Designed miniproteins, single chains, continued (4). Designs and how they scored, part 24

Each design is a single chain, and the fold is of that chain. pLDDT is the mean over its residues in the fold that is shown.

## One batch from the design tools (miniprotein)

Design m12853
Fold by ESMFold2-Fast:
Structure m12853 (fold): chain A 83 residues (1-83)
Amino acid sequence: TDAEIEAYEARIAADPADARAWLELGKALFAQKRYEEAVEAFRRALALDPADREAAVLLVMALQELGRDEEAKREAARIAALW
């Protein structure tokens, strides 16, 4: 919901290193089909916690929804190499 997005944005404003808040924001944006914003949130979550498999998988899914196939393939290859 918009209220959930606002709550996660408030958490990020207070602590921009809250990797979980970035992941949850990305998930809420993805559920609303706001895929470009979801990609940015998932990338931020991964920058803070590179071991977050959920964020990595959701990033690939969001890129696929946007038709950014080359970026999706590149991220999927990175996931396969790391895990």
Scores: mean pLDDT 84

Design m12854
Fold by ESMFold2-Fast:
Structure m12854 (fold): chain A 65 residues (1-65)
Amino acid sequence: SALERLEEAAKAAAERIKENLEAAGLEVESVEGKPVSETEAEITVTINGKTYTTLLTLGALEALV
């Protein structure tokens, strides 16, 4: 389903974002991705006790992997 595709894309994008941030020399505590609507997922990044969130579309998530 479209939602399953979004869930898989969000998870894959979160893993790739973590890898990219760590490759850039950042100490990343966690990166999580979860669907928040039919078309968007929330990516949550925690670095040095600070949490950053952004909303990405399926196309943007798939472009990151």
Scores: mean pLDDT 84

Design m12855
Fold by ESMFold2-Fast:
Structure m12855 (fold): chain A 97 residues (1-97)
Amino acid sequence: KFLTGSDEHIEHLIELLSDPDPEVRAKAAEELGLIGDERAVEPLIRALSDPSPEVRKAAAEALGLIGDERAREPLERAAREDPSPEVREAARRALEL
């Protein structure tokens, strides 16, 4: 597949959301949020269900930064139901953006 450098970078970050290291997954989510590319929205919504609370928190913050309407209901659910208070706070804050 022939991609531009920017497309390759976004695809690489999306792949890193599946890395075995939760620190790597969290950093990938943060960077995808800063880039703001819509292609990251569905992968980041899936990351809201990651076993690591740090990754779920990063995914919530990233979805807030991107501001895509598809993330609204997943973020509302995370704000109410996530077992981590820190993830619930991140999702609530993301909905304010």
Scores: mean pLDDT 85

Design m12856
Fold by ESMFold2-Fast:
Structure m12856 (fold): chain A 92 residues (1-92)
Amino acid sequence: SKAVEEAARRAVEGAKKRGGEAEVKIEEDGVEVKIENATPGMAIGAIGGAVEAELLGAEGRVELKGDVATLRIEGADEEAAAAGLNGVAGGS
């Protein structure tokens, strides 16, 4: 959807502005975001996105491996997927 694609662009731009690199994969019922060179603030943003998606009825997961943060949202409608991505975009 356009809203999810816009949220994905904001997530990529937000991460890059903070010195990281985000890659977004949009799936039929979810989204995955991988952030390389993630700061603690970016990881907190991803966790916030997972929490917001869970509050909207989706399944949100965050995995932290060194300087890589991965957010996965599953069972998500457009609103939940966009909320997860916006968490990544807003992370400091």
Scores: mean pLDDT 82

Design m12857
Fold by ESMFold2-Fast:
Structure m12857 (fold): chain A 58 residues (1-58)
Amino acid sequence: SKLDEEINKLIEEYKQKMDELIAKMDDPNATPEERKKAAEELRKVGIEFSKKLADLRA
């Protein structure tokens, strides 16, 4: 269904973005402030993903 395709696309897009942020948090050359910013962004991305999934169910 179109809904399943939209959900799969959303999962792929957000997984890639989350993986990039996790990589920044795990970077040994990153400053503590850069790691903190990446962690805050990861939290926001997770919340946004959850909301977009809920919207697709409506």
Scores: mean pLDDT 85

Design m12858
Fold by ESMFold2-Fast:
Structure m12858 (fold): chain A 62 residues (1-62)
Amino acid sequence: SEAEEAGERLRREYERAVREALESGEITEEELTPELREEGLERARRLGELRTIAEREGTSIS
């Protein structure tokens, strides 16, 4: 679905941003536990889904 696709896109963008931050030293692996990383990825995916649904219905969402 469109919402699922948007969710996966935002999840991938989040993953890329995390990778770049780790490579640059802006964030360390000591600060980003596996659990926090997984939670962040799921939140990004869900947010992408919700934004797509809100846009389709003409509703603003933060």
Scores: mean pLDDT 76

Design m12859
Fold by ESMFold2-Fast:
Structure m12859 (fold): chain A 82 residues (1-82)
Amino acid sequence: MYVANEKLAEILEEVGESKEGSLGRIFVALMEYIEKENLRDPENPNLVNLSDHKLGEVFGTDKLDLGDMPEIVEKILKNVEE
């Protein structure tokens, strides 16, 4: 079972998800949040713009490639449980 940090937990709650869950559920919740906040780049749908956004603080980056997202999410969750 994975546990999100406080900042990530607040984001997950905005889409109705628990801070505790499987990697897949947390990933889906984050994707729903990204779509809700319109964070996807309209010119490149594989990029997420996180500049000046609280999700950018969680990932530590201003831009995120969706292809790397499952690995990045797993690393963030491991840092909370280990």
Scores: mean pLDDT 71

Design m12860
Fold by ESMFold2-Fast:
Structure m12860 (fold): chain A 72 residues (1-72)
Amino acid sequence: MDEEFERGALEVALAVGLVLDRKTNPKAAEHYSRALDALRAGDRETAIKHLEEALKIDPSNRVARSALELLR
């Protein structure tokens, strides 16, 4: 797949994860926001790190888990 398309799909997935967590887990939402910023900057490693931290706080967020699997 085109890297640009894959990156866009990941950005949408993270935005959905952020919206879901913003009301239920504000600390996880902060990490999702930072992961999204890292993806926009092209920093895949930083995005992975923040997604892992978010999932430690909210392991029930399936969108974040799927995004992490796509980045790995």
Scores: mean pLDDT 71

Design m12861
Fold by ESMFold2-Fast:
Structure m12861 (fold): chain A 73 residues (1-73)
Amino acid sequence: SLAREVAEKVGISEGTAKKILDALNGRHLYSDTTYSEVAKKVGVSPATVRKVAEWLREKGYIAETASGTFIKL
């Protein structure tokens, strides 16, 4: 699953990765405000959220029709 791949790459639990992915859905990935809000909601550091967002960008999990926005399918 995507959550498992994120967990292994970022060094967090799969449950935490799933919560971050759910909270990032529909949000702009190039925003420090997004990272802070998701971090508060999930109970992690903004740096952890940024690492997840950077990995999603590198792997192309950002919708082309919504540049910079992560859409979970």
Scores: mean pLDDT 73

Design m12862
Fold by ESMFold2-Fast:
Structure m12862 (fold): chain A 86 residues (1-86)
Amino acid sequence: MKLIIVAKNLSEEQKQEFLARAEYLRERGAEVTVEQEGDTLTITAENLTVTQEIGEELRAIGLELDGAKVTIKREGDTTTIEIDFS
């Protein structure tokens, strides 16, 4: 499974939170790549074994970001989550 998280219009505190989430995905055995462009952070996680706990964590991220626009798209084994704080 492949997970792509695109977070836009981030504050420095929000960037640190997303970097912590990327580390969590690495600890769960994923191959994680992080790309930063200005206030946009793209986290790509490959070889992720989807458990119910990981799914709940990803949903919780969306719910915790009150006021952010969250779009979730699933195509085959790839899930893309776009989060916009603008």
Scores: mean pLDDT 71

Design m12863
Fold by ESMFold2-Fast:
Structure m12863 (fold): chain A 80 residues (1-80)
Amino acid sequence: SAEELLERAEELLEEAEKLIKEGKYDEAIELAKEALKLAMEALKKAETKEQILRAIGLALRAIGLIFEAELLKKKKEELE
């Protein structure tokens, strides 16, 4: 269901944020990409305006976390 996909995407994004704080950027990127896929699937299955808005919001958050983690990964690789 859309609700189950939305809840799972949110959980994956919370874990991705924790991984970014731990410097585990590759793992964070993979979880954020998975969350993006789930948010997009939820959007296709959405039956309410609330579900559509939540799916869009989670997809945008996932994209933001992917870009943040990629940027931080590049900066970490520049250390010595």
Scores: mean pLDDT 87

Design m12864
Fold by ESMFold2-Fast:
Structure m12864 (fold): chain A 71 residues (1-71)
Amino acid sequence: KDLELLTAVSEAVARIAQGLDADAFAARYEKEKDRLVKEISERTGYSPEEVEKLLDSAAKAVLANLRARAA
């Protein structure tokens, strides 16, 4: 259950981050977020609110890593 949600969130965020810098990733994530929340929520059975919190957390971690590498 939790592993499935974490895997889905991690895969979605990693897919968006492919080949992008921090600014491009932030823009792409903002555009795709609503769709990802809906798709992962429907697939895993978790609430949209729970999915959004995990997606935001994962995206924040990726964004911080991309910014650190650019600095």
Scores: mean pLDDT 80

Design m12865
Fold by ESMFold2-Fast:
Structure m12865 (fold): chain A 61 residues (1-61)
Amino acid sequence: SAKEEELKKREQAFKAVGRARIQELMEKEGRSLVDVYKMLGTSLSLAEIEEALQREREEKG
C-alpha cells in the first residue's frame, strides 16, 4: 500500500540523520534506545529498534 511505501522511504532517510540525534539523546537524557525512539515518534520498525538494542547489550555485556 502507499502508506507502507512512504514509511519505508522515511525510515531509510531518518536512519541516516536521526541515528546521530538518537545517540545524543540517549547519552544526554540517560534513556534507553527504545525509549528514545518512542519519544521521538519514529517510524522505525520494532525489528530495527530491537537489533540496535541487542547490539548494544552484546557489546557492553
Scores: mean pLDDT 60

Design m12866
Fold by ESMFold2-Fast:
Structure m12866 (fold): chain A 62 residues (1-62)
Amino acid sequence: SLVEEGQKLIEEAKKAMEEGNYKEAYDYALEAQKLFLKAGDYEGAREASELAAKALREAFAK
């Protein structure tokens, strides 16, 4: 399902964050947000959006 695919992308984004790959984390989180929005899962979309913002902030905090 779209929700399951979105959850997998969230896990990939979190893994990328742990590895310091903030650009990849941002891209994964944005793709997850798109999938959650298509599924009507607004909580998932919010989580993905917050993760994308966190990845962007970390990228600029070096």
Scores: mean pLDDT 86

Design m12867
Fold by ESMFold2-Fast:
Structure m12867 (fold): chain A 83 residues (1-83)
Amino acid sequence: MKAAEERLRERIRNGEWSEEGIAGLEEGERLLEEEKELIETVNATLSEVAMARRIEENPDLPVSPERREFYFEAKRKVEEFRK
């Protein structure tokens, strides 16, 4: 688990992700790392990816454009980490 989180941070540091995406993820990670356990970071990421998937399958879901982009950004980062 900790290794997986460290791997995600390493991917961000390597500059494999957009500057905007990196800033968004790092902001979220900083908030989650304060008092929160790694499991919550993983759960938050999974929830964001699941939401992006649901939007792809149901484009008429009532989601704001800024939140839509945030979910898709999380999905892109997780898919890059997987590869």
Scores: mean pLDDT 61

Design m12868
Fold by ESMFold2-Fast:
Structure m12868 (fold): chain A 87 residues (1-87)
Amino acid sequence: MAEEALRALEEALRALRAGDLEAAARAVVRALEALRRLAERLPELSEEEREEALRIVEKAEEIAREILRVAREKGLEEFYAALKKAA
């Protein structure tokens, strides 16, 4: 479900702000998996469902930019290492 991607990204941002890079990395991986499943289903969605999915993607991009900003403040290389372990 597309809502799962937003929830996972919000969890990632919260964990990252708290300094829990491993929890943030796991949440980012879950968000990416949810977005991949959404992308696979796009051709099968109705016009209204597709518009809703695009709004969720726009929200996900906003949260992802904030995650990147906070990650740069807390240590981008350490965050990338945590992402590699979570994937």
Scores: mean pLDDT 78

Design m12870
Fold by ESMFold2-Fast:
Structure m12870 (fold): chain A 56 residues (1-56)
Amino acid sequence: RVEELIAQLSDPDPMVRLRAVAELGRIGDPRAREALRRALSDPDPTVRLYAAGVLR
């Protein structure tokens, strides 16, 4: 589950990445923290905003 969501953070579709960020934020698993930090630099501004929110 968590590993699949982490893989989705590298998906070419920004909507898939956005959903993965939101789901990982809900789960709060520390395995996702490095991947969520990479999402802070995502080319999509909405993905960046959500990543910042879940890391607070």
Scores: mean pLDDT 79

Design m12871
Fold by ESMFold2-Fast:
Structure m12871 (fold): chain A 105 residues (1-105)
Amino acid sequence: MTVAVLIGPDRAVGDALAAQLRAAGAADRVFTYEATEEGVEEAVELIERLRREDPDTSILAGAVRLDADGVPYFDGSIAPHDSDEEVAAAIEEIRKAMEELVREA
């Protein structure tokens, strides 16, 4: 199973990317959070919980941004076979990206 955990700069961008991920079959479930300190903590808690409870779950996670052409993107993933060290490093980078988006909001 693949789960996406995203923080968007606004609801419309988050909803558009969520719809794209579902339509492409890239994620079975999509969770979107607001670009706030509370939203970052809730998103990270969900990622940590998913990794603990179901290590066979692929996690796509990050801060949603628009590229130069206005296309939504994010850059973060945790694979089922990632080591605990790799997972911890990935979560820290995802947290930093999400916190940066909150500071830009």
Scores: mean pLDDT 76

Design m12872
Fold by ESMFold2-Fast:
Structure m12872 (fold): chain A 70 residues (1-70)
Amino acid sequence: MEEARKYIEKAKEAIEKGDVETARSYLNKARELLAEDVASRPYRTPAFEAEERELGKDIDEVEKLIKEKE
């Protein structure tokens, strides 16, 4: 999950700089990493599900900001 979080932060920085293309690239990478983390887990703990939900929310917020800047 840490790698996905790192790319979400990079996407936010790119949006702040007005680089929508770079932000979208980082957001797509964050989505891939989150999907891999979810798929690689043999079972889910409440803490893991909470973190997955939080990261999903952050991804959705960044996507909304990208669409608003387009």
Scores: mean pLDDT 77

Design m12873
Fold by ESMFold2-Fast:
Structure m12873 (fold): chain A 93 residues (1-93)
Amino acid sequence: SREATRYLLSVGFLVTTALAVASDERYPGGREEAAETLRRLAEEVERELPGAREAAELLRRAAEAVERGDIEGARRLAREALRALERAIEEEL
């Protein structure tokens, strides 16, 4: 549905922006800000879509990877989270 696509694109945009900020070595606090954003998104996704618990857990793991400086691991986990979110949206909407 249009609502499902819009929600997925919105979350994807915020995730992509957070990872871009975390990847910029010239931005002080970029990793901390990105990790906080990913955790907030995980909480919001889990609250709005009960079936999206897997997506929320993967977003929290991506935040932990960002804090460790594992940006490539964070990107992989974020992609898995968005795929899990897409499945949850298709099942609930």
Scores: mean pLDDT 83

Design m12874
Fold by ESMFold2-Fast:
Structure m12874 (fold): chain A 69 residues (1-69)
Amino acid sequence: PEGLKKAIDYLEEMVKKLKERGFNKELVDEAEKYIQEARKALENGDVEKAREYLQKASKLITKALEEEK
């Protein structure tokens, strides 16, 4: 659980930076939503759902980074 909390914190910081830098708003906003869902799942003890939402968020972040390069 501690590793997942750190991953969520890291991705929240990353999304905040991407928003500040003007990356693709739709992709970044969707990633932020999945990060929030991951945090809720982890708070409810649903580690599997938390991992799934973090993977979805990571894919969206990667897509946003690829489109802005």
Scores: mean pLDDT 81

Design m12875
Fold by ESMFold2-Fast:
Structure m12875 (fold): chain A 55 residues (1-55)
Amino acid sequence: KEKAQLEIEAALEAMRKTLEKVKELEAKGIVPSGVEMWRLWQEEYLEELKKAEEE
């Protein structure tokens, strides 16, 4: 149950950060594909999980 909650919170935070990165890329004239956005989300998700585990 606690792992599921942490995964949900990490996923939501990763989504927020991914959208921010996508906006930055668009400002530079780069239009990421859905696959590229999904990879960016995975990177952020893993980083959020790592931060939770370091405590």
Scores: mean pLDDT 77

Design m12876
Fold by ESMFold2-Fast:
Structure m12876 (fold): chain A 80 residues (1-80)
Amino acid sequence: SERVEQLLAEAERIIKEAEELLKNSTDPEIQALYKKAIDLAREAKRLLEEHPDNPEAVFEAEVLITLATMLLSLAKKALS
C-alpha cells in the first residue's frame, strides 16, 4: 500500500506540473508533450485506484509514470 500511495502522489504531481506548464505554453509541439504526459499519468492513477492490490497493474502504472516523467523532462528541456 505504501508503494501505491507513493505512485499516486507521483502521478498527481506530474499532472499538476504538466497542467500548469501547459497553460503557459504557446508551442503546439511542446503542448502535445505536456498533454501526453498528463494522459499517461492519469491512466497510471486510474490503474492504481482501481487495482491497488494487483502487482501487474501497479507495475504498468510505474512504467506509465516513468514515461510521463520522461516526456515532461523532454518538453521542459526543449524550451531551454
Scores: mean pLDDT 88

Design m12877
Fold by ESMFold2-Fast:
Structure m12877 (fold): chain A 88 residues (1-88)
Amino acid sequence: MSAEVVKELQEYAEKLEEIAKETGKYEEVKRELAIKAVERYIELLREVGGPEAMIEALEKMLELLKKGVSPEEAVKEAREIPDKAVAE
């Protein structure tokens, strides 16, 4: 993963924390951030030809997040799709 993507995700997290403090919707904002982060990570993996199993796991996690599942629960459910290949 490029340093640019990591920096962008950290900047988004800081901005969303400020918005959440003003709106009182921290849990909703946290879920929206997770959706954006997962979408961007899927795009990156597709561009670099990352492992299909990892892309499928992330897509499943994205669907769960969009259905209102918490990020923690979405990660747990995505683990049903085995890590078939490490991105090397």
Scores: mean pLDDT 67

Design m12878
Fold by ESMFold2-Fast:
Parts: structure tokens; C-alpha cells; sequence
Structure m12878 (fold): chain A 93 residues (1-93)
């Protein structure tokens, strides 16, 4: 995959998980927002401006919908290395 294709896919995945979070119960929303944050963090490594903007939007919404913004950000940080490693392999292939 090209760097552009990777950035576009990461943005799409973050947006998909974010939209699922918005449509879900609070317990499910925490999981989906955490996944969205992980993809946003992975995007930030490729495109810092787009990744940070998306991460800020996800975290802000998590704060508004429930007191779990820190949990969402922590889950994102835990999942992001696996996503980064996966897409680094796709870039090398």
C-alpha cells in the first residue's frame, strides 16, 4: 500500500468506529471510541495534523457523552502500536 492509501484507510477506519460509537449504548460507545482513537493515533504518525484533529474530536465527544475520555485515550494508546505495526507491514509489501 502507498503512504496516501494507508492514511486514507486509517482515517476511514477511525471515522467508522467513531460513527459506531455515536450509534451505540454508552458501554459499547467506550469500546468503539477507543478503537477510533487508536486509528487516529496511527494516522497521527503518518499525517500529524489530520490525526491530531480526528483524535481531538473523538476525545471531546467522549467527554460530552460520558466521563470516560481518559479511558478512551488510554485504550487508543494500547491498541495503536498493533495498528501501526500492521500498516508498516502493508507499506513494506
Amino acid sequence: MTKEEIAEELKKKAEEHYERGLASTPDEARVHFGEAAAYALALKNIDPEKGQKLLDEIVARARELGPYADEVLQRGKELAPKIIAEYARKAAA
Scores: mean pLDDT 82

Design m12879
Fold by ESMFold2-Fast:
Structure m12879 (fold): chain A 55 residues (1-55)
Amino acid sequence: SEEAEKAAEDGALLDELLVKWVRTKDPRVGEILAEAIARMLRRAVDAALERQRRR
C-alpha cells in the first residue's frame, strides 16, 4: 500500500543522510538523522497498528 512505498522512499532518504553524517561527523547532521529515523519509525509503527486494527 501507500505506506509501504513511503517507507521505501524514506529509507532511501535516511541512507543518504547517514552517508552525509559519516562524511561530516557534524553533530547537527547527526541530530537531523536521529530525528528522521525517529519520525520514520513512528510512522511505520502507527501504520502497522492501523493495519492490525483493520485486519
Scores: mean pLDDT 75

Design m12880
Fold by ESMFold2-Fast:
Structure m12880 (fold): chain A 94 residues (1-94)
Amino acid sequence: MSETVSIETLAVEEVDGKTVELILVLSVSSALGGKAVASLVAVVRDADGTVLLSTTIKTVYADTVEEARKKALELLPEAIKEAKERARKGEAPP
């Protein structure tokens, strides 16, 4: 079982007329012995707000929620770059 602690938007970027939102999802997993999990998720939307892509870019594990969040923030620049690259490729149809 996992319990979601928080969901927060860390960055909003624009690529080829699309909006790329980078979201941090923090959770605690009892299946992982109560370890904290930080997931950096990219959500790509077109000009009309339609979701074109939703994917996990990075996942970090730590003993505490605070440490997981800190590690995720350290990966944020790389996650933004990857999300923008995914957004460009996700221009392809469903």
Scores: mean pLDDT 78

Design m12881
Fold by ESMFold2-Fast:
Structure m12881 (fold): chain A 57 residues (1-57)
Amino acid sequence: SAYDYVSQLTGKSPEAIRKAVELIEQGKYEEAAKVLGLSVRQAKGVKEMVKIMEEML
């Protein structure tokens, strides 16, 4: 559900967020940014939001 919450906050699909997080964990920052249609900085921010939401649940 962390992905669903971040989806509502960002307007990106939960599936796109999940794929982008996996890509960032692999060091593929530019690919993650393209999946989200965001900058690398913004994509890293999305990953941090997911991590925070998972820690709160």
Scores: mean pLDDT 83

Design m12882
Fold by ESMFold2-Fast:
Parts: C-alpha cells; sequence; structure tokens
Structure m12882 (fold): chain A 70 residues (1-70)
C-alpha cells in the first residue's frame, strides 16, 4: 500500500544517509525522494542510474521493484 511504501522509502533513505556516501547511494537517495513525491518515472531513472554505477546495489534493486509496483 502507498502508506507502507512511503514509510519503507523514508527508512531506506535514513539508512543510506547514515551509511557510506557513494555516487550510487546518492542517486538512490534522489530516487527515494522522487518516489515519496509520487514521481515514479524520475524515481526509476535514478535507481537505474544507481545500478549502472553499481550493479550490486541491493537497496536500489529492491527500491526499483517497489517503485514499479506504484
Amino acid sequence: MDEINKAMLAMAKAVLELSEKTPSSELTIKGIDAAIEGDVESALEYFDKALEIDPNNELAKILKKLAEEL
């Protein structure tokens, strides 16, 4: 549901902001912000760019899948 998805996105953003800051994680944070605002297309673009930089970014993979269900 939208409320649960927004809560999960906010939690993921908080975890990333407390973790290592890399170009891939910064793009993931931008994707989270776009998804919270309801801009699913921009969110998917940011997650795709994050995965282009780091294909093993598991959080970006999970968040992309969640955004595709929105």
Scores: mean pLDDT 75

Design m12883
Fold by ESMFold2-Fast:
Structure m12883 (fold): chain A 73 residues (1-73)
Amino acid sequence: SLKEKIEEMKEKIKKMEEEIKELEEELKELESKLETPEGVARVVGIKLRIIGMRYEIELLKKKIKELEEKLKE
């Protein structure tokens, strides 16, 4: 059902927000140890992953809003 699909998407957003928080903590640890090109590359990789996940969350939020509007009809 549309309701179940909305709930699944909301749970996915919550899990992704938790993963972003964990990645942000990892970034703090890694940024304190930036001495090598490999370390810089890893920080950039994590930052790109966070950006990608934030973008996916925004797409999911937009889709949830569209599905919720369909449920009101």
Scores: mean pLDDT 83

Design m12884
Fold by ESMFold2-Fast:
Structure m12884 (fold): chain A 70 residues (1-70)
Amino acid sequence: MEKLEAEIEAAMIVMEAAVLLIALKNGKAVSQEELDKLEARVKALEAKYGADHPEVQAARAALEEVKAAA
């Protein structure tokens, strides 16, 4: 159950990060509040499942791509 919950949350974070990344690449503004909320979700996932978990690493990588583009 917990592993499935991690997979679902990580997939949602990756999808949200992809939407923000597409917006940034098209010159649209992404607010610091949106970035902070996504970072908080990744940190919560890291705290619960560990930073070495594959799903957590995927979520972190997606967030870092958005931060690099912003």
Scores: mean pLDDT 79

Design m12885
Fold by ESMFold2-Fast:
Parts: sequence; C-alpha cells; structure tokens
Structure m12885 (fold): chain A 84 residues (1-84)
Amino acid sequence: MGQSKEQIEAEILMSFVHMSYSISGDLVYALKLGIKAVEKALEEEPSEILKKVLEALKEALKLAEEGKDEEALEVVDEATRYAS
C-alpha cells in the first residue's frame, strides 16, 4: 500500500495548513498560505486531488472570513481526507 504522488503532495500541503494555523492561531492567514501553495503546485502539474483540495480551502476561507471558524475547520477536515 502506498499513496500516489498527488496524494503525498496533498498531504504535505494540508499538513502545512494545519501547522500554520496551530502556530499562528489565525485560520484566515493559514488558509491564504495554503491556497497559494496549492495554486503553485497546480501550475506545475494538473491534479484532480489538488483541485479538490483547492476548492475546499477556498470554501473554508470564505467561511473563516465570515467568522464561521467551526464550519471552516469542518471543510478543512474534509479536504484532509482527499490527501489520505
């Protein structure tokens, strides 16, 4: 059993989002950094897994900007499942 290259890349990017949030305490900041990282990865190579992660992170960012941090974190957890 092994993850695909795309799943490994998604796992690293999601770990980066979680770490950024844990260190900063700023979910909006963490999500903006994660979105930029995923967008750069997608510029190098198209990936359906990374595209799903990007869509989920953008949805989470909208919720976090509205102050719906609990709902935003639920969407982040769902995006983390794409990487597993």
Scores: mean pLDDT 79

Design m12886
Fold by ESMFold2-Fast:
Structure m12886 (fold): chain A 71 residues (1-71)
Amino acid sequence: SKELKEEMLKKIGEILRIIGEIEDLRRQLKKAKEAGDEKTAEELEKRIKKLEEEKERLLKELKELDEEMKK
């Protein structure tokens, strides 16, 4: 259905945004570690972990929608 396709596209967009944010934070983390900024590195690692968990949740939801669309 059109509604299911729109929901899938929205989740794909959210996943792509999160992937971009993780990549940016990983670049910042590398710089913080190179600078010896342990506090910033710890905060960045925490943010990356939360975004990875959100990405995994959205990927599971997307797979479920894909299965429904194939049914």
Scores: mean pLDDT 86

Design m12887
Fold by ESMFold2-Fast:
Formats: structure tokens, sequence, C-alpha cells
Structure m12887 (fold): chain A 81 residues (1-81)
């Protein structure tokens, strides 16, 4: 997978979690990939480090997570009305 595809997966998984940070989600994803594809696991670990160290990437990830959460909440409100 590309780094962009991995970043999208991290955002999607983090948006579904109420207690895990994007970095924690990335580390769990890296652990899963370690048993399947070690090259992908390395890329995910690198992304976790970049999210921790790069404020612009962290902000982008947090904004994407917030947008996905807001879209799901809006859909839930429509289904409840």
Amino acid sequence: MTEEELLDEIVRLAARSTKLTPEQVALYLAAIYESIDKETALKVRKLAEEIFENPELRQWVEDRIAKLRAEREAQAKKDAA
C-alpha cells in the first residue's frame, strides 16, 4: 500500500475509536501488518512517527478524523429523525 492509503486507513480507524490517538492506531496497525507484510508495517511505523513529530500532518489527520466523525453523527441524526 502507498503512504496515502495507509494514512487514510489510520484516519478511518481512529475516527471509529473514542479513546485511541492516531499515533496509537498507527502502532496497532503496524503490529497487525508485522505478521502479514513487514514492509507495510515499517511504513505505518514511519507514519506514526511523522504524525507525532510533524504538527502540520498531525493537524491534517485530526481534521480528517473530526470530519468523518461529524459526517457519521449527522447521518445518525437523520436516521433518528
Scores: mean pLDDT 75

Design m12888
Fold by ESMFold2-Fast:
Structure m12888 (fold): chain A 63 residues (1-63)
Amino acid sequence: SLADLLRKIAEVIKKDPNKKYTKEEIAKEIGVSLKTVEDLFKQLNLTNFNVFKDLNPDSPVAR
């Protein structure tokens, strides 16, 4: 469920607060596709929250 995905993402970030995770790294850690994580973030407007600052928003394949 959507709530379970959010909880897993929060747990990944919480385990290492000094590490800046990309969406791709989070997807790997919780075992889902990058598209799933991106869709979740867009649906919840997490990109507009301070919590999003702990994630690297600029993680495209280009760099």
Scores: mean pLDDT 63

